# Ledger of designs, part 1: designed miniproteins, single chains, continued (6)

Every score and structure here is a prediction.

Each design is a single chain, and the fold is of that chain. pLDDT is the mean over its residues in the fold that is shown.

## One batch from the design tools (miniprotein)

Design m20001
Fold by ESMFold2-Fast:
Structure m20001 (fold): chain A 105 residues (1-105)
Amino acid sequence: SKMLEEVERLLEQASKSKSLEEARELVREAARLIKELYEKNGKLNGEEMGLAVETALMAAELGLHDLARELADMIREALDKDTSLSPRAKAALRQAIAGIEAHLA
């Protein structure tokens, strides 16, 4: 997906950014694209949930706690509705959400 490639590009640029404010803006844009994808499709697949987790974790690390919380809640909702992922994949995603929430405590 061209949108997923753009999200990956934004996250890579954020990770390499020497400016905290630039990194925050890049992560906000990545989150906006993921939220639009979820709103449009009503669901996220495994790859999309993986990118959403990466975005949420980076948001938490950058102090964007409300955004990280919003994304974690969205991922949990998507994961609970998903019927295509293996139990192992679901467990890994739930562990990742718990890791994000640990940053927010």
Scores: mean pLDDT 88

Design m20002
Fold by ESMFold2-Fast:
Structure m20002 (fold): chain A 66 residues (1-66)
Amino acid sequence: MPKTYAVAIPEDREKAQAAVDAAEAKVESGEWTGRIVAGSASDSEAEKEAIARLEEINERARKRNE
């Protein structure tokens, strides 16, 4: 089964970006080979920015693995 990795997105914008940066580093290093999704939901702008970055990371990883 393809692995899915859930990333907890804090409500604080700076911490949300740090969580996404950590997830991106694990994908770039090859430690995480599956899809990344937001594991928590808030209606904050920080979460929207984090989700957009996670989707960009997923697209780059998908293209790299093909």
Scores: mean pLDDT 74

Design m20003
Fold by ESMFold2-Fast:
Structure m20003 (fold): chain A 79 residues (1-79)
Amino acid sequence: NAQAELDRMVEALQELGRVIKQAKSDEELVDGLIELAKSPDPELRAFAYALLTFYARSSKDPELRKKAEEGLKEIEKLE
């Protein structure tokens, strides 16, 4: 069971890494994180939500911060 859990976490981290690498801007990255947070994979949702929360609270770009905050509200509304 521990190996299956680790494999799922690795798969989630690999998909997260793919989204990060394909983003051409922080704005596109936030858009990608919002989509990952809607994923059927609970590990992907957790990682995406954590990163969106980080951007919403810690980004020095007020537009990026607002976009992340709006994304979090959208995700919370969909559950």
Scores: mean pLDDT 80

Design m20004
Fold by ESMFold2-Fast:
Structure m20004 (fold): chain A 94 residues (1-94)
Amino acid sequence: SEKEENIKKAIEYIEKAARILASTGDLEVQIDAALILMIVSLAKKALERGDYETAIELVELAIKHLESVAERYDLPDEVIENIKKAKEYLEKAK
């Protein structure tokens, strides 16, 4: 399914961004990364059961948390690009 593939790609880019954040020495950013990865884990479970509506809502929530981190911290360009890609695939999934 094109919708399923677009949700999977959005999750993939969120995971890439969160892993970069998790590798930082800043404890608050590491906590934010852990929360984002937990939300993504729930999105994957929704996707596995064919619940695309819940998967999309959780992906949107994870992106909002990533954007909140980007507003508070000066993040690497790679994180910003991964957030942008996640948003592009989320829009295609709708």
Scores: mean pLDDT 87

Design m20005
Fold by ESMFold2-Fast:
Structure m20005 (fold): chain A 67 residues (1-67)
Amino acid sequence: TVEEAVRLAREGQEKARKYAEEGDLEKAKKVMEETAEQLRSLAPRAPLAEVLAEGVEETGKEAIEEA
């Protein structure tokens, strides 16, 4: 479960970063929100998932602000 959460966070961050690099900030934000929501749904079984969700949201916010 922790490994699944880490992988989900990585995939979400990579996808959001690609959209942000393409200038599609709305898709980047949506991917980050969806990834964070999925991670938070895992938090009761894997507390690390909450920390990962916050990381995804912060990384995505920075990417959007830089673009």
Scores: mean pLDDT 73

Design m20006
Fold by ESMFold2-Fast:
Structure m20006 (fold): chain A 66 residues (1-66)
Amino acid sequence: SEVEKYLEELEKKDKDTGIVNILRELVAEHPELTVEQLKEIYEALKKSRFDSLEGRRAFARELVEK
């Protein structure tokens, strides 16, 4: 629920990048992810200069699997 609260809050602020949907997909695949880890992934994705949503999704999965 803390993870869901964080994602809901983030969704209200981030309308442009689609990152929140990527984070929701990661949580579904890796339910052990903490809010702290999600914040790190979000900041990494926000700093990346990917031209596509698919590029951001691939990068996010790489960050979790490492």
Scores: mean pLDDT 75

Design m20007
Fold by ESMFold2-Fast:
Structure m20007 (fold): chain A 103 residues (1-103)
Amino acid sequence: SAPVQFSPAEREALAAQIEAELAAFEELLATRPEEVAALVADTLGEELPLEEALRLAREMARAMAVASLVRLGLEELVRERYGEAEMEELLERARALSEALRA
């Protein structure tokens, strides 16, 4: 199917919004790590050590952000920032997470 069509200004605004959300999430991890860890444990239905939960939270956030940017047609921006191999890995992770969250 054809990708969603956005103007250059709309693409830049959406990319900036996603980047701002990722920055806010990193601040949340720094200021409220226990709350983030509890949400990850609840989402996955398993008990996790704090450091492991925060690592998974970062991986989930990056994977979902990358998938959103690629869906918006900003694949080149993602490739420039993360590289081809990491982009493919993050997209696969986002797909697996989306499937798990539907169960």
Scores: mean pLDDT 73

Design m20008
Fold by ESMFold2-Fast:
Structure m20008 (fold): chain A 71 residues (1-71)
Amino acid sequence: SLEELLEEIRRILREGGASEEEVEEIIKAIKDGDAEKVQKLLLRLYLQGKISTEQANRLGRLVREALELLK
């Protein structure tokens, strides 16, 4: 379900050290269907060292699935 995907995305982001504000900004961008904004926010977290390469790849897959469910 979309809810389960969004919760898994939140979990991975929190595990990486993203703040609650950063987590909810990404979730809002996903709910808005703004794929470009999601990509920019995830890249920012990656460059800040808040998510690993493995986490970034997994998040990219989960985000694509969530965006597809919103169509």
Scores: mean pLDDT 87

Design m20009
Fold by ESMFold2-Fast:
Structure m20009 (fold): chain A 67 residues (1-67)
Amino acid sequence: EFPEELVEFLKELEERYEPALEEARAAGDLERHRELLREMYEEVIRRLEELGLEELAARAREALARG
């Protein structure tokens, strides 16, 4: 379904952000948690564009804009 490069990227992204997300949740820092999620989403969009998955990138940008 997804290319291998995207799957590997998502695993690395999750590993990189998981500690920071957990710290934000433990601290009750909802603002930081939201910032981290937005940053992760932006990195996913950028990677989708790099992989030529323009339709998925466009849909992801719309989802980010909505919330």
Scores: mean pLDDT 79

Design m20010
Fold by ESMFold2-Fast:
Structure m20010 (fold): chain A 86 residues (1-86)
Amino acid sequence: MKIVVEVEGASEELIRDAEGLVQAAESEGGKGTLEVEGSKVTVTAENAGAAAGVSAAGVGTQARLRGGEYSSEKKGDTITHRARAP
C-alpha cells in the first residue's frame, strides 16, 4: 500500500509526526520520503503497513485538532491524507 500525507501550515510538531511516519514505514520494510517546503510538508510511504497507516491518521487528526481541515481518499492502492492548518 502507498500512503501520501500532505500538510499545509505545518508546525514543528506536525513535521516531527511526519518524520515518525517515515520511520514507521521503514520499520515495516517500506520506504518513506519526507519533503518540507516552507510550511508545506509532504510524506510518501511506499509498501506501507499498519504502523505507517496509524501514523498517517495521527498526523491528520492533530491538524484537525488545531482547527484546520482534514480529508482522506483512497484510489487504488494509494491512500492520500490532506490536512490544512487555519
Scores: mean pLDDT 75

Design m20011
Fold by ESMFold2-Fast:
Structure m20011 (fold): chain A 77 residues (1-77)
Amino acid sequence: VEEYLEKAKEIAEKAGDKELAELLEKALESYRNGDYESALEYLDKAGKRAMQLKDEKVKEELLELISKASKEIKEKM
């Protein structure tokens, strides 16, 4: 989970989307604190924001990482 979120945050930062990077950081912090519900909420917001990206390759890569992180978090609930 952490690896997917850290990579997604790096991609968002390189793409120049500070708000998306902040949402991913909040998801990672919530996950580290054991707050899986808040982590999933931030990931949902991050995914919705990623859908608005103009770069299709960056968008697809971010959505894949967010999806993988969300799936693994749900498996812990």
Scores: mean pLDDT 84

Design m20012
Fold by ESMFold2-Fast:
Structure m20012 (fold): chain A 70 residues (1-70)
Amino acid sequence: MAAEILRAAAAELEALGDTATAAALRKAADALEAGDVSRAAAYLAAAGILATTGSEESREIVLAAMKAVQ
């Protein structure tokens, strides 16, 4: 399920210390479960932007999660 993929990615980011990007992915997952695709897209975009300030590993985690949820 798409929301589970985002929550798994958020847990990996939180383990790396990237709590802001993790929070954005969790909000995206919550929005997807609520059926609010516009809000989910906004939080995914925010996570992508936040990841650009992080490590390459953080960016790869976010990109993989975004690709997996399409």
Scores: mean pLDDT 80

Design m20013
Fold by ESMFold2-Fast:
Structure m20013 (fold): chain A 84 residues (1-84)
Amino acid sequence: ADPLEMARAFREGARTAVRAAEGSEEEADRLVAELKAAAETEARRAGAEFAEGAVRWVRETGEEGLAEVRAAEAALTSAADALA
């Protein structure tokens, strides 16, 4: 897989999970479903699966898991910028 495409896909997954945590549960499920439906590549499908798992993790752990997902988004943004 292209490392840049992978970094961008996982960054979008992390962003989706952060956005989901800030909205309603219905909005969270909609955002994940939209990301999965838009996933046309292996990297984007992996990013969407990451988003679904991250949403579940935040629901189980609360603020601690949300902090981890925000840190992952920042790290993935830095990685994508470095690879571009």
Scores: mean pLDDT 83

Design m20014
Fold by ESMFold2-Fast:
Structure m20014 (fold): chain A 68 residues (1-68)
Amino acid sequence: SEESKELYEKMQKAAELGEEIFREKLEKGLSKEEAMKIAEEARLTAMDLIYQGASEEEAIEKARKEAE
């Protein structure tokens, strides 16, 4: 259904966010372990917000703020 497709696409964006944050933190000089922890927390935060009915934009923005 359209709703299932939209949810899938939003979940994919949450996964992409995690990968982006991981790379950004490594480039800033964080250890792999620290970068992985921050990226994973951001990914899970975005996914949880999407499951709760948040928009893609809202979920990604909030997850990014927590990763700062």
Scores: mean pLDDT 83

Design m20015
Fold by ESMFold2-Fast:
Structure m20015 (fold): chain A 61 residues (1-61)
Amino acid sequence: MNPASEEEKKELEERLKELLKSPDEEVVTIAAIMLKELKTGKSDKEVLEKKIEELERKDKE
């Protein structure tokens, strides 16, 4: 991967790591699954980013 793609993945990984610190066990579980998908490349980046945004909104509510 080029440097830009690696930086984008790092940003998504950092966001998921913050969600792993959530007091909501459901948020933590979903974040862990998404982090695994990010590392294995099973999910499309755009789909994963959208799911992270939805999870972050849920965590804030």
Scores: mean pLDDT 74

Design m20016
Fold by ESMFold2-Fast:
Structure m20016 (fold): chain A 67 residues (1-67)
Amino acid sequence: RVDELLARLEELAKEAEKIGNPELAQRSRDAVQGTREALAAGMDPDAVAAFLEREVKRLTEEIEKAK
């Protein structure tokens, strides 16, 4: 669900900071902020969740690559 995906993005931001990649950390935080804004604007939560699942997967791969 969206809450679980947001928690994962926050975790990815912390992980990106630990590996010394502030750009990936900021991108993770931007995804959290964008999600909150989309939900506040009345976007379909299922569509938002699908987008977040793709973004979490992509960020996870980029962070692993950066290690």
Scores: mean pLDDT 80

Design m20017
Fold by ESMFold2-Fast:
Structure m20017 (fold): chain A 56 residues (1-56)
Amino acid sequence: SKALELMRRRAEEARRRALEVLERLEREKPPIPVSVQIGRVMAALAEPFAEADREA
């Protein structure tokens, strides 16, 4: 379905943008508690990419 393909693409774009923002925040060297939370969110967002990469 074209609708599902479009939704998947939009979801992938949103994840990429979120990861870029989180990487930028980490580059600013935030306080340790904040950095730990950013790392956890990044790990959760990266997991779907790793699974998709295995199916490529």
Scores: mean pLDDT 70

Design m20018
Fold by ESMFold2-Fast:
Structure m20018 (fold): chain A 63 residues (1-63)
Amino acid sequence: MPEEVAKLIKEGKDISKRIAYALYVIGQALEKGKVDIGNEMARAILDGDEEKLKEAWEKFKKA
């Protein structure tokens, strides 16, 4: 999952796929009650920030 998302950010070609992935991540985080982490991941995906995405993913795994 994080590897696939990092690749999507790196390629930067398909904004619609970024939006879809951001929504998916928010949905997953909401179901687990980790909304703040989900928002951090979604922002990183939309901004194309691989480092922030890695940080948010580490928080999500520990949650």
Scores: mean pLDDT 70

Design m20019
Fold by ESMFold2-Fast:
Structure m20019 (fold): chain A 72 residues (1-72)
Amino acid sequence: EIDELLKEIDELIEKYKDDPGAVQALNALKRQAEALKKKDPNSPFVKYQISRLRDELKALEEAVKLRKEAEK
């Protein structure tokens, strides 16, 4: 559901708030998710786009995690 995706994005923005690059990328994903919220949630296209955004969010979190790991 799009509302769960938006909640996950907001949680990651708070988690990485001291990282401007991560916040910028997360805000871009949030804008895409907010645009989808205005569409028909039963549309196969909207469901596909939500799945794509979840995959992008997961990839972004992994990238940020690896960078944080390298900070030591």
Scores: mean pLDDT 78

Design m20020
Fold by ESMFold2-Fast:
Structure m20020 (fold): chain A 91 residues (1-91)
Amino acid sequence: LTPQQLAEAWLALGEMAYSVGNYETAIKMYEKALEIDPDSPVAARAYANLGEAYYKLGEYEKALAAYQRALALDPDNERARAGLARVQAEL
């Protein structure tokens, strides 16, 4: 597997964990994706998803940082853009 394919696999596992409400496990899986491929379009998606998981846990400062990193890598990431607006309302 290429680094991108490995990162995508970890991202998919994290999304599965998130879908069943296991946000802590989702965070760990997203962090694995970022360890493998930190600066790619996969990384932007992983940061956006990391932000969503932190938001669900009430970790608003961590969610904010994750959304900002996603937008730095991909300014058109709709999840990160929407999440950034949402988390700023909580801070």
Scores: mean pLDDT 86

Design m20021
Fold by ESMFold2-Fast:
Structure m20021 (fold): chain A 69 residues (1-69)
Amino acid sequence: GSMRERLLRLIGEILRLIGEIFDLELELKRAKEEGDEERARELEERIRELEERRKRLMEEMRELEKELE
């Protein structure tokens, strides 16, 4: 059904976001080690935005799981 397909799609998107956040966290660590405070702030803001999106998708996933139970 479409609800199950949506759940699987959300899981896929969450996993992709986790990978993207991980890559940005590595860039953030490098920026901090290099003393690039402006770059570090930009990366922290971008990571925050992606983490916020991940939280929203995880909440949507939990609601869909309730409907499938």
Scores: mean pLDDT 84

Design m20022
Fold by ESMFold2-Fast:
Structure m20022 (fold): chain A 57 residues (1-57)
Amino acid sequence: MREELFEASDKGQDALNAGDYEKAAEYYDKAAKIAEQLGDTDLAQQYQQAAEDARKK
């Protein structure tokens, strides 16, 4: 589970660096969902914000 969180986060960053903002948002949404499942609501909110920021690009 935590490894999947880091994988989603890393892929989100890679997509952001490639200029693929839609893919970045998708990966950050996945990271937020995993963080929520882990009970880390602060981390989930951070990833949700990152996804929203990516969509606004």
Scores: mean pLDDT 80

Design m20023
Fold by ESMFold2-Fast:
Structure m20023 (fold): chain A 57 residues (1-57)
Amino acid sequence: MEEVLEKVVELVRQGYTSVEEIAKALGLTPEELDEIARKYAGVPAETLVASLARADL
């Protein structure tokens, strides 16, 4: 599960900004990615992805 967050960061750095595209790239559903974001980042996946994109990671 922690590995998934690391991969989300890498995908956002590559220019992915959509929860659906990131989930698809990871072999997850958007629902699964949202659950992971809520558990480990305390925010919905949409909010996590938007925050990472705005941080120029």
Scores: mean pLDDT 77

Design m20024
Fold by ESMFold2-Fast:
Structure m20024 (fold): chain A 68 residues (1-68)
Amino acid sequence: MKTLLELLFPSEEQAREAVREALKKLGIEATDEEIDELVSYLLGRKEIKPERLELYQAIRDALLEMFR
């Protein structure tokens, strides 16, 4: 959990593609700006804003399920 997603996606580019795939699987449309924000959360580079927590949790859970 702490840095698990950073270990799964060692590069920002890989994290961006994974987030795009997770969003597509969840049926959520997002802008490139929103994807970049979510990537920052996944890589632990930014603190997750409370208003984005639910979306972040859904994407994180989808990513972890995809790599199980």
Scores: mean pLDDT 72

Design m20026
Fold by ESMFold2-Fast:
Structure m20026 (fold): chain A 65 residues (1-65)
Amino acid sequence: LSSLERTIIGELTRHLGLSEEQAREVVELAKQGRVEEAAELLVRHGGLSRDRARRIAESMRKALA
């Protein structure tokens, strides 16, 4: 994992309560441009609204591209 990926994983686990495995899956989906699938995991495991989850996933996709 890059240092940026490690930082994002740490933010997802500490702030949203995702497990490390769930956070890594979100990062991989975002890296692949699969923003809607990454957002669904953030809704399901992070308790975020769909709107917030989509914004976070899109931000990750852009940062990891």
Scores: mean pLDDT 84

Design m20027
Fold by ESMFold2-Fast:
Structure m20027 (fold): chain A 85 residues (1-85)
Amino acid sequence: SKALEEVKKYGKEAGKAAEAGDLEKALEYAKKAVEAGKENMSPEELKAAQEGLELAKKGIEAGDKNTAGQGIGIAVANALSGVLS
């Protein structure tokens, strides 16, 4: 589906940006992945993804790369889970 292809594309770009140390760019791609997947996500997956995005934002603001990376990963994983179900 278009949603699956978009979530895969944005999730890959988020991972690539995070590996390059560009956490702000990684967060923007994670947001795009969640937006692309939202119609296919359960309420629980959407809530977890939104909490992941907020965790990533707080990690970036605090200079905490581990927290930022965890939040990005949670958001992308839940978006991907939704479109694969």
Scores: mean pLDDT 88

Design m20028
Fold by ESMFold2-Fast:
Formats: C-alpha cells, sequence, structure tokens
Structure m20028 (fold): chain A 100 residues (1-100)
C-alpha cells in the first residue's frame, strides 16, 4: 500500500538521522535531520497526489542522501552505514511492490 511505502521511507530517514547523530556535531545533525524530514514529506506528497512511482521516489531519496554525504563531508564509515540503510529500504520497497 501507499501507506506502507511512506512508512518504509520514514523509517529509513529516521535510521540515517540516528547514524548521523552518533557521528557528527549536534548542529550538523539537526541540519541533516531537517533535510531528511523535508525529503520524506516531499516523497509522501508526490506518492499521494501526483502518481509518482516508487522508483522515482527511491531515486530522489538516494540522490538527496548522496548530496547530504557530499555537502557535510561524511566519513567513508558513516557513508557505508547510510548505504546499508538505503539497500535495506530498496529490498523492502521491492517486496511491497511485488505483492501489489
Amino acid sequence: TVETIKQIFTEAAQKIAEIVKANVDEETAKKIETKLAITVMYISFELTNNNATVEEALEFFKKTVEEIIEEFKLSPEVKAQIEAVVKEMEKKLKEVVAKA
């Protein structure tokens, strides 16, 4: 369902925010958390109102995450942890789409 898809994006963003909180200063963590929250709100709106595909939403999320990693110069170790969350999210999304 669209609700399940939105939940998967929200959970991924929350996990990324927690990884960032553990590895950067409080001010940087708040900026990243805000960007992730805005990204999830935008994805949720597009999925609900504009018939955006799950693939389009996923590509937008991945692009935003990569831009965050580059902008805030996150370490290779933190990048690897974030990429693991994104891969888990992709797997969950594929399972939901396959059942629809």
Scores: mean pLDDT 85

Design m20029
Fold by ESMFold2-Fast:
Structure m20029 (fold): chain A 70 residues (1-70)
Amino acid sequence: SAEEYGKKAVEAARAGNAEEAEKYMRQLVEAGGSGQVTRDGLLAAKQAAQEAGNRDAAEAAERLLGEVLA
């Protein structure tokens, strides 16, 4: 589900795994489209990445949020 991909993206972002975080964020977008679950999941992944100092994952989340909100 979209929520599960969001949770996995947050976990990967916290672990410092930017590549895995972006993979799960893209799966979240595919499953949830531009809906609230997708937006909430991307925002949570961005916050988790920022807190962990994972700049690449934070940038990926920002880029995907821009795509979803366009």
Scores: mean pLDDT 86

Design m20030
Fold by ESMFold2-Fast:
Structure m20030 (fold): chain A 86 residues (1-86)
Amino acid sequence: MNLDITASNVSAEEVAALEALASAISASGGSATVTQDGASVLLDASNVNIGATLSGLGAAVEISMKGGTQTTTVSGDTTSITVTSP
């Protein structure tokens, strides 16, 4: 399956959490890239096959972005998360 995360107003700690998620996906046989543009970060991931690891790290990212807004959309095999830190 595919995972896309778009994050805005992120701190260095939140960027590190997204990079850790990307590393975990890659270690699990998937592919993940993190692109940063100022305070905005995009994580694009494909061939994600360890749902438990991904869910745990996704929860950590969500926790790191406390007080913001998050929207999750599932379309076919793609999960898209948009999150804004306060």
Scores: mean pLDDT 71

Design m20031
Fold by ESMFold2-Fast:
Structure m20031 (fold): chain A 89 residues (1-89)
Amino acid sequence: MNEELNELLRRADELIQKAADAYRAGDYEKALEYAKKAKELLEEAKELAEKLESVTIEGVEIPSEELIAGLEQQIKSTEEFIKELEEKL
């Protein structure tokens, strides 16, 4: 579960970076695809975190509530980015 959670977070970060790169290049369709996939992974990570009392990320133990709050903020930011991209298409 912790290993799966860390993998989801790593993949989401990678996709967010790819979305930002595509956006800067003017490739809004690719940016949208990456952003939507990143959101799905962040939502899956949040569901896993909600089943745990604490999580270990890169060797640091943090309360699941703290991770969940961070994930909710990232999900919201990603949703706002998706809306902006859809308005440009």
Scores: mean pLDDT 83

Design m20032
Fold by ESMFold2-Fast:
Formats: sequence, structure tokens, C-alpha cells
Structure m20032 (fold): chain A 55 residues (1-55)
Amino acid sequence: MKEEAVEKMREAAKKALESGASKEDIYNTAINEGMKLGLSKEEAEELAKKIVDEL
């Protein structure tokens, strides 16, 4: 459940990075993907920060 959300957020973040997006845009892309998958705004923000730091 959470693991699948993290993987999809990571995929979205990598795609944004590959297209030349800024770090802020990559972060926002990951947050939006997490929220689409049913995560709360706060949880999506925390996970997105970890994902972007791992890129």
C-alpha cells in the first residue's frame, strides 16, 4: 500500500528530473502523485522530500 505509493511518486519524480525540471518542480510533482494515490498532504510532502533527496 504505502510502498506502491512511494514507488509511483519516485517514478514521477525521476520523469520530471529527466525532463529538466527544477528541484522545486520535481518535489511538487512527487507530492501531487502521492495525493492522487490517496495520501494526505502532510504524508505526501514528507515522502516527496525523502524521494527527492534520494535522486
Scores: mean pLDDT 80

Design m20033
Fold by ESMFold2-Fast:
Structure m20033 (fold): chain A 70 residues (1-70)
Amino acid sequence: DLKGELLRLIGEILRIIGEILDLEREIEELKKEPSEENAKKIEELEEEIKRLEEERKKLLEKMNELSKQL
């Protein structure tokens, strides 16, 4: 059912938002102790955040398409 699918997508979007917030917190902790190793870790975490943001965008697009069918 469309309503069930929308609720599932909302749940997935919230999970991704939580993961992004956790990664942003880790980046802020790494920024407190600047080093070459921490700079590399920050870069890797920022790449992961970009991946999650793209995933969130795709889920939001799916949610929008399902909403048009309601």
Scores: mean pLDDT 85

Design m20034
Fold by ESMFold2-Fast:
Structure m20034 (fold): chain A 66 residues (1-66)
Amino acid sequence: SAEIVEILNRLGEAIRAGDRETAIELLEELRKKGVLSEEEFEELVEAIRAGDYDRAERLLVRAYLK
């Protein structure tokens, strides 16, 4: 949906900017909408908290592409 695409675009921008707080909030939105599983959400949050934004982007793409 257009809403999910907008969240994903904002998430990518937050990850590239190193904006951990915004990135985690947007991941919570994707989890609530059923785009991310609980496991995928936890893995992404861990990558962001570790400051590994390259890994976070790769995990997000992988989760969205199934």
Scores: mean pLDDT 81

Design m20036
Fold by ESMFold2-Fast:
Structure m20036 (fold): chain A 62 residues (1-62)
Amino acid sequence: MKAEEAYEAAKNKDFEKVKEILESAKSVQELIQIANAMMKAGLSPEEVARLAAPVKLPTKAE
């Protein structure tokens, strides 16, 4: 699952992989699950927000 991949990447501080996983998210629910996994890996909410800021969903812009 993408959340598990995001957890491993965030734990290893592989921010390139984290960004790829965030970009691959196809729904708001998926983004939320990825963000929660990143926070469980030790990232602060500020760090998660910074990494997610450039990510735009291909659909459902609201």
Scores: mean pLDDT 71

Design m20037
Fold by ESMFold2-Fast:
Structure m20037 (fold): chain A 82 residues (1-82)
Amino acid sequence: MKKVVVIGAGKIGIEKAKELKKEGVEKILLVDISKEALEKAKKEIGEDVVETLVGDITDPETIKYLNDVYKPDVVIGAAPLV
């Protein structure tokens, strides 16, 4: 099973996750600093496809954790860094 990570649970992240779901991706991890944004996105996209991780997307340690521990097949950036 392929693991896809979308960084940012805002409007752009939600739209990218919806496109991935339409293409048949079974599991998508959303990463955002806002737990409320993640909960809203999960309900909007579907809890069967979406997992969530609260993390600072501007923090290199969050990205390092994803690469070293979670080990996604694909990572998509969907949030502004500035």
Scores: mean pLDDT 74

Design m20038
Fold by ESMFold2-Fast:
Structure m20038 (fold): chain A 54 residues (1-54)
Amino acid sequence: SKIEEYRKRFLEEAQKAGLDPEEVERVLKENPSFFAGELLRQGKSASEVIKEMK
């Protein structure tokens, strides 16, 4: 599904950035995966997205 594709991409970017897997899962649960995918498309890194959502 489209949502799973966004989730996978966000997880891949977060892993490359060395982010805490539990923090990544929290962000995805609180924010729809399509929203995280949209932020990544706009040029924000996974670490930047997670920091903004803390």
Scores: mean pLDDT 65

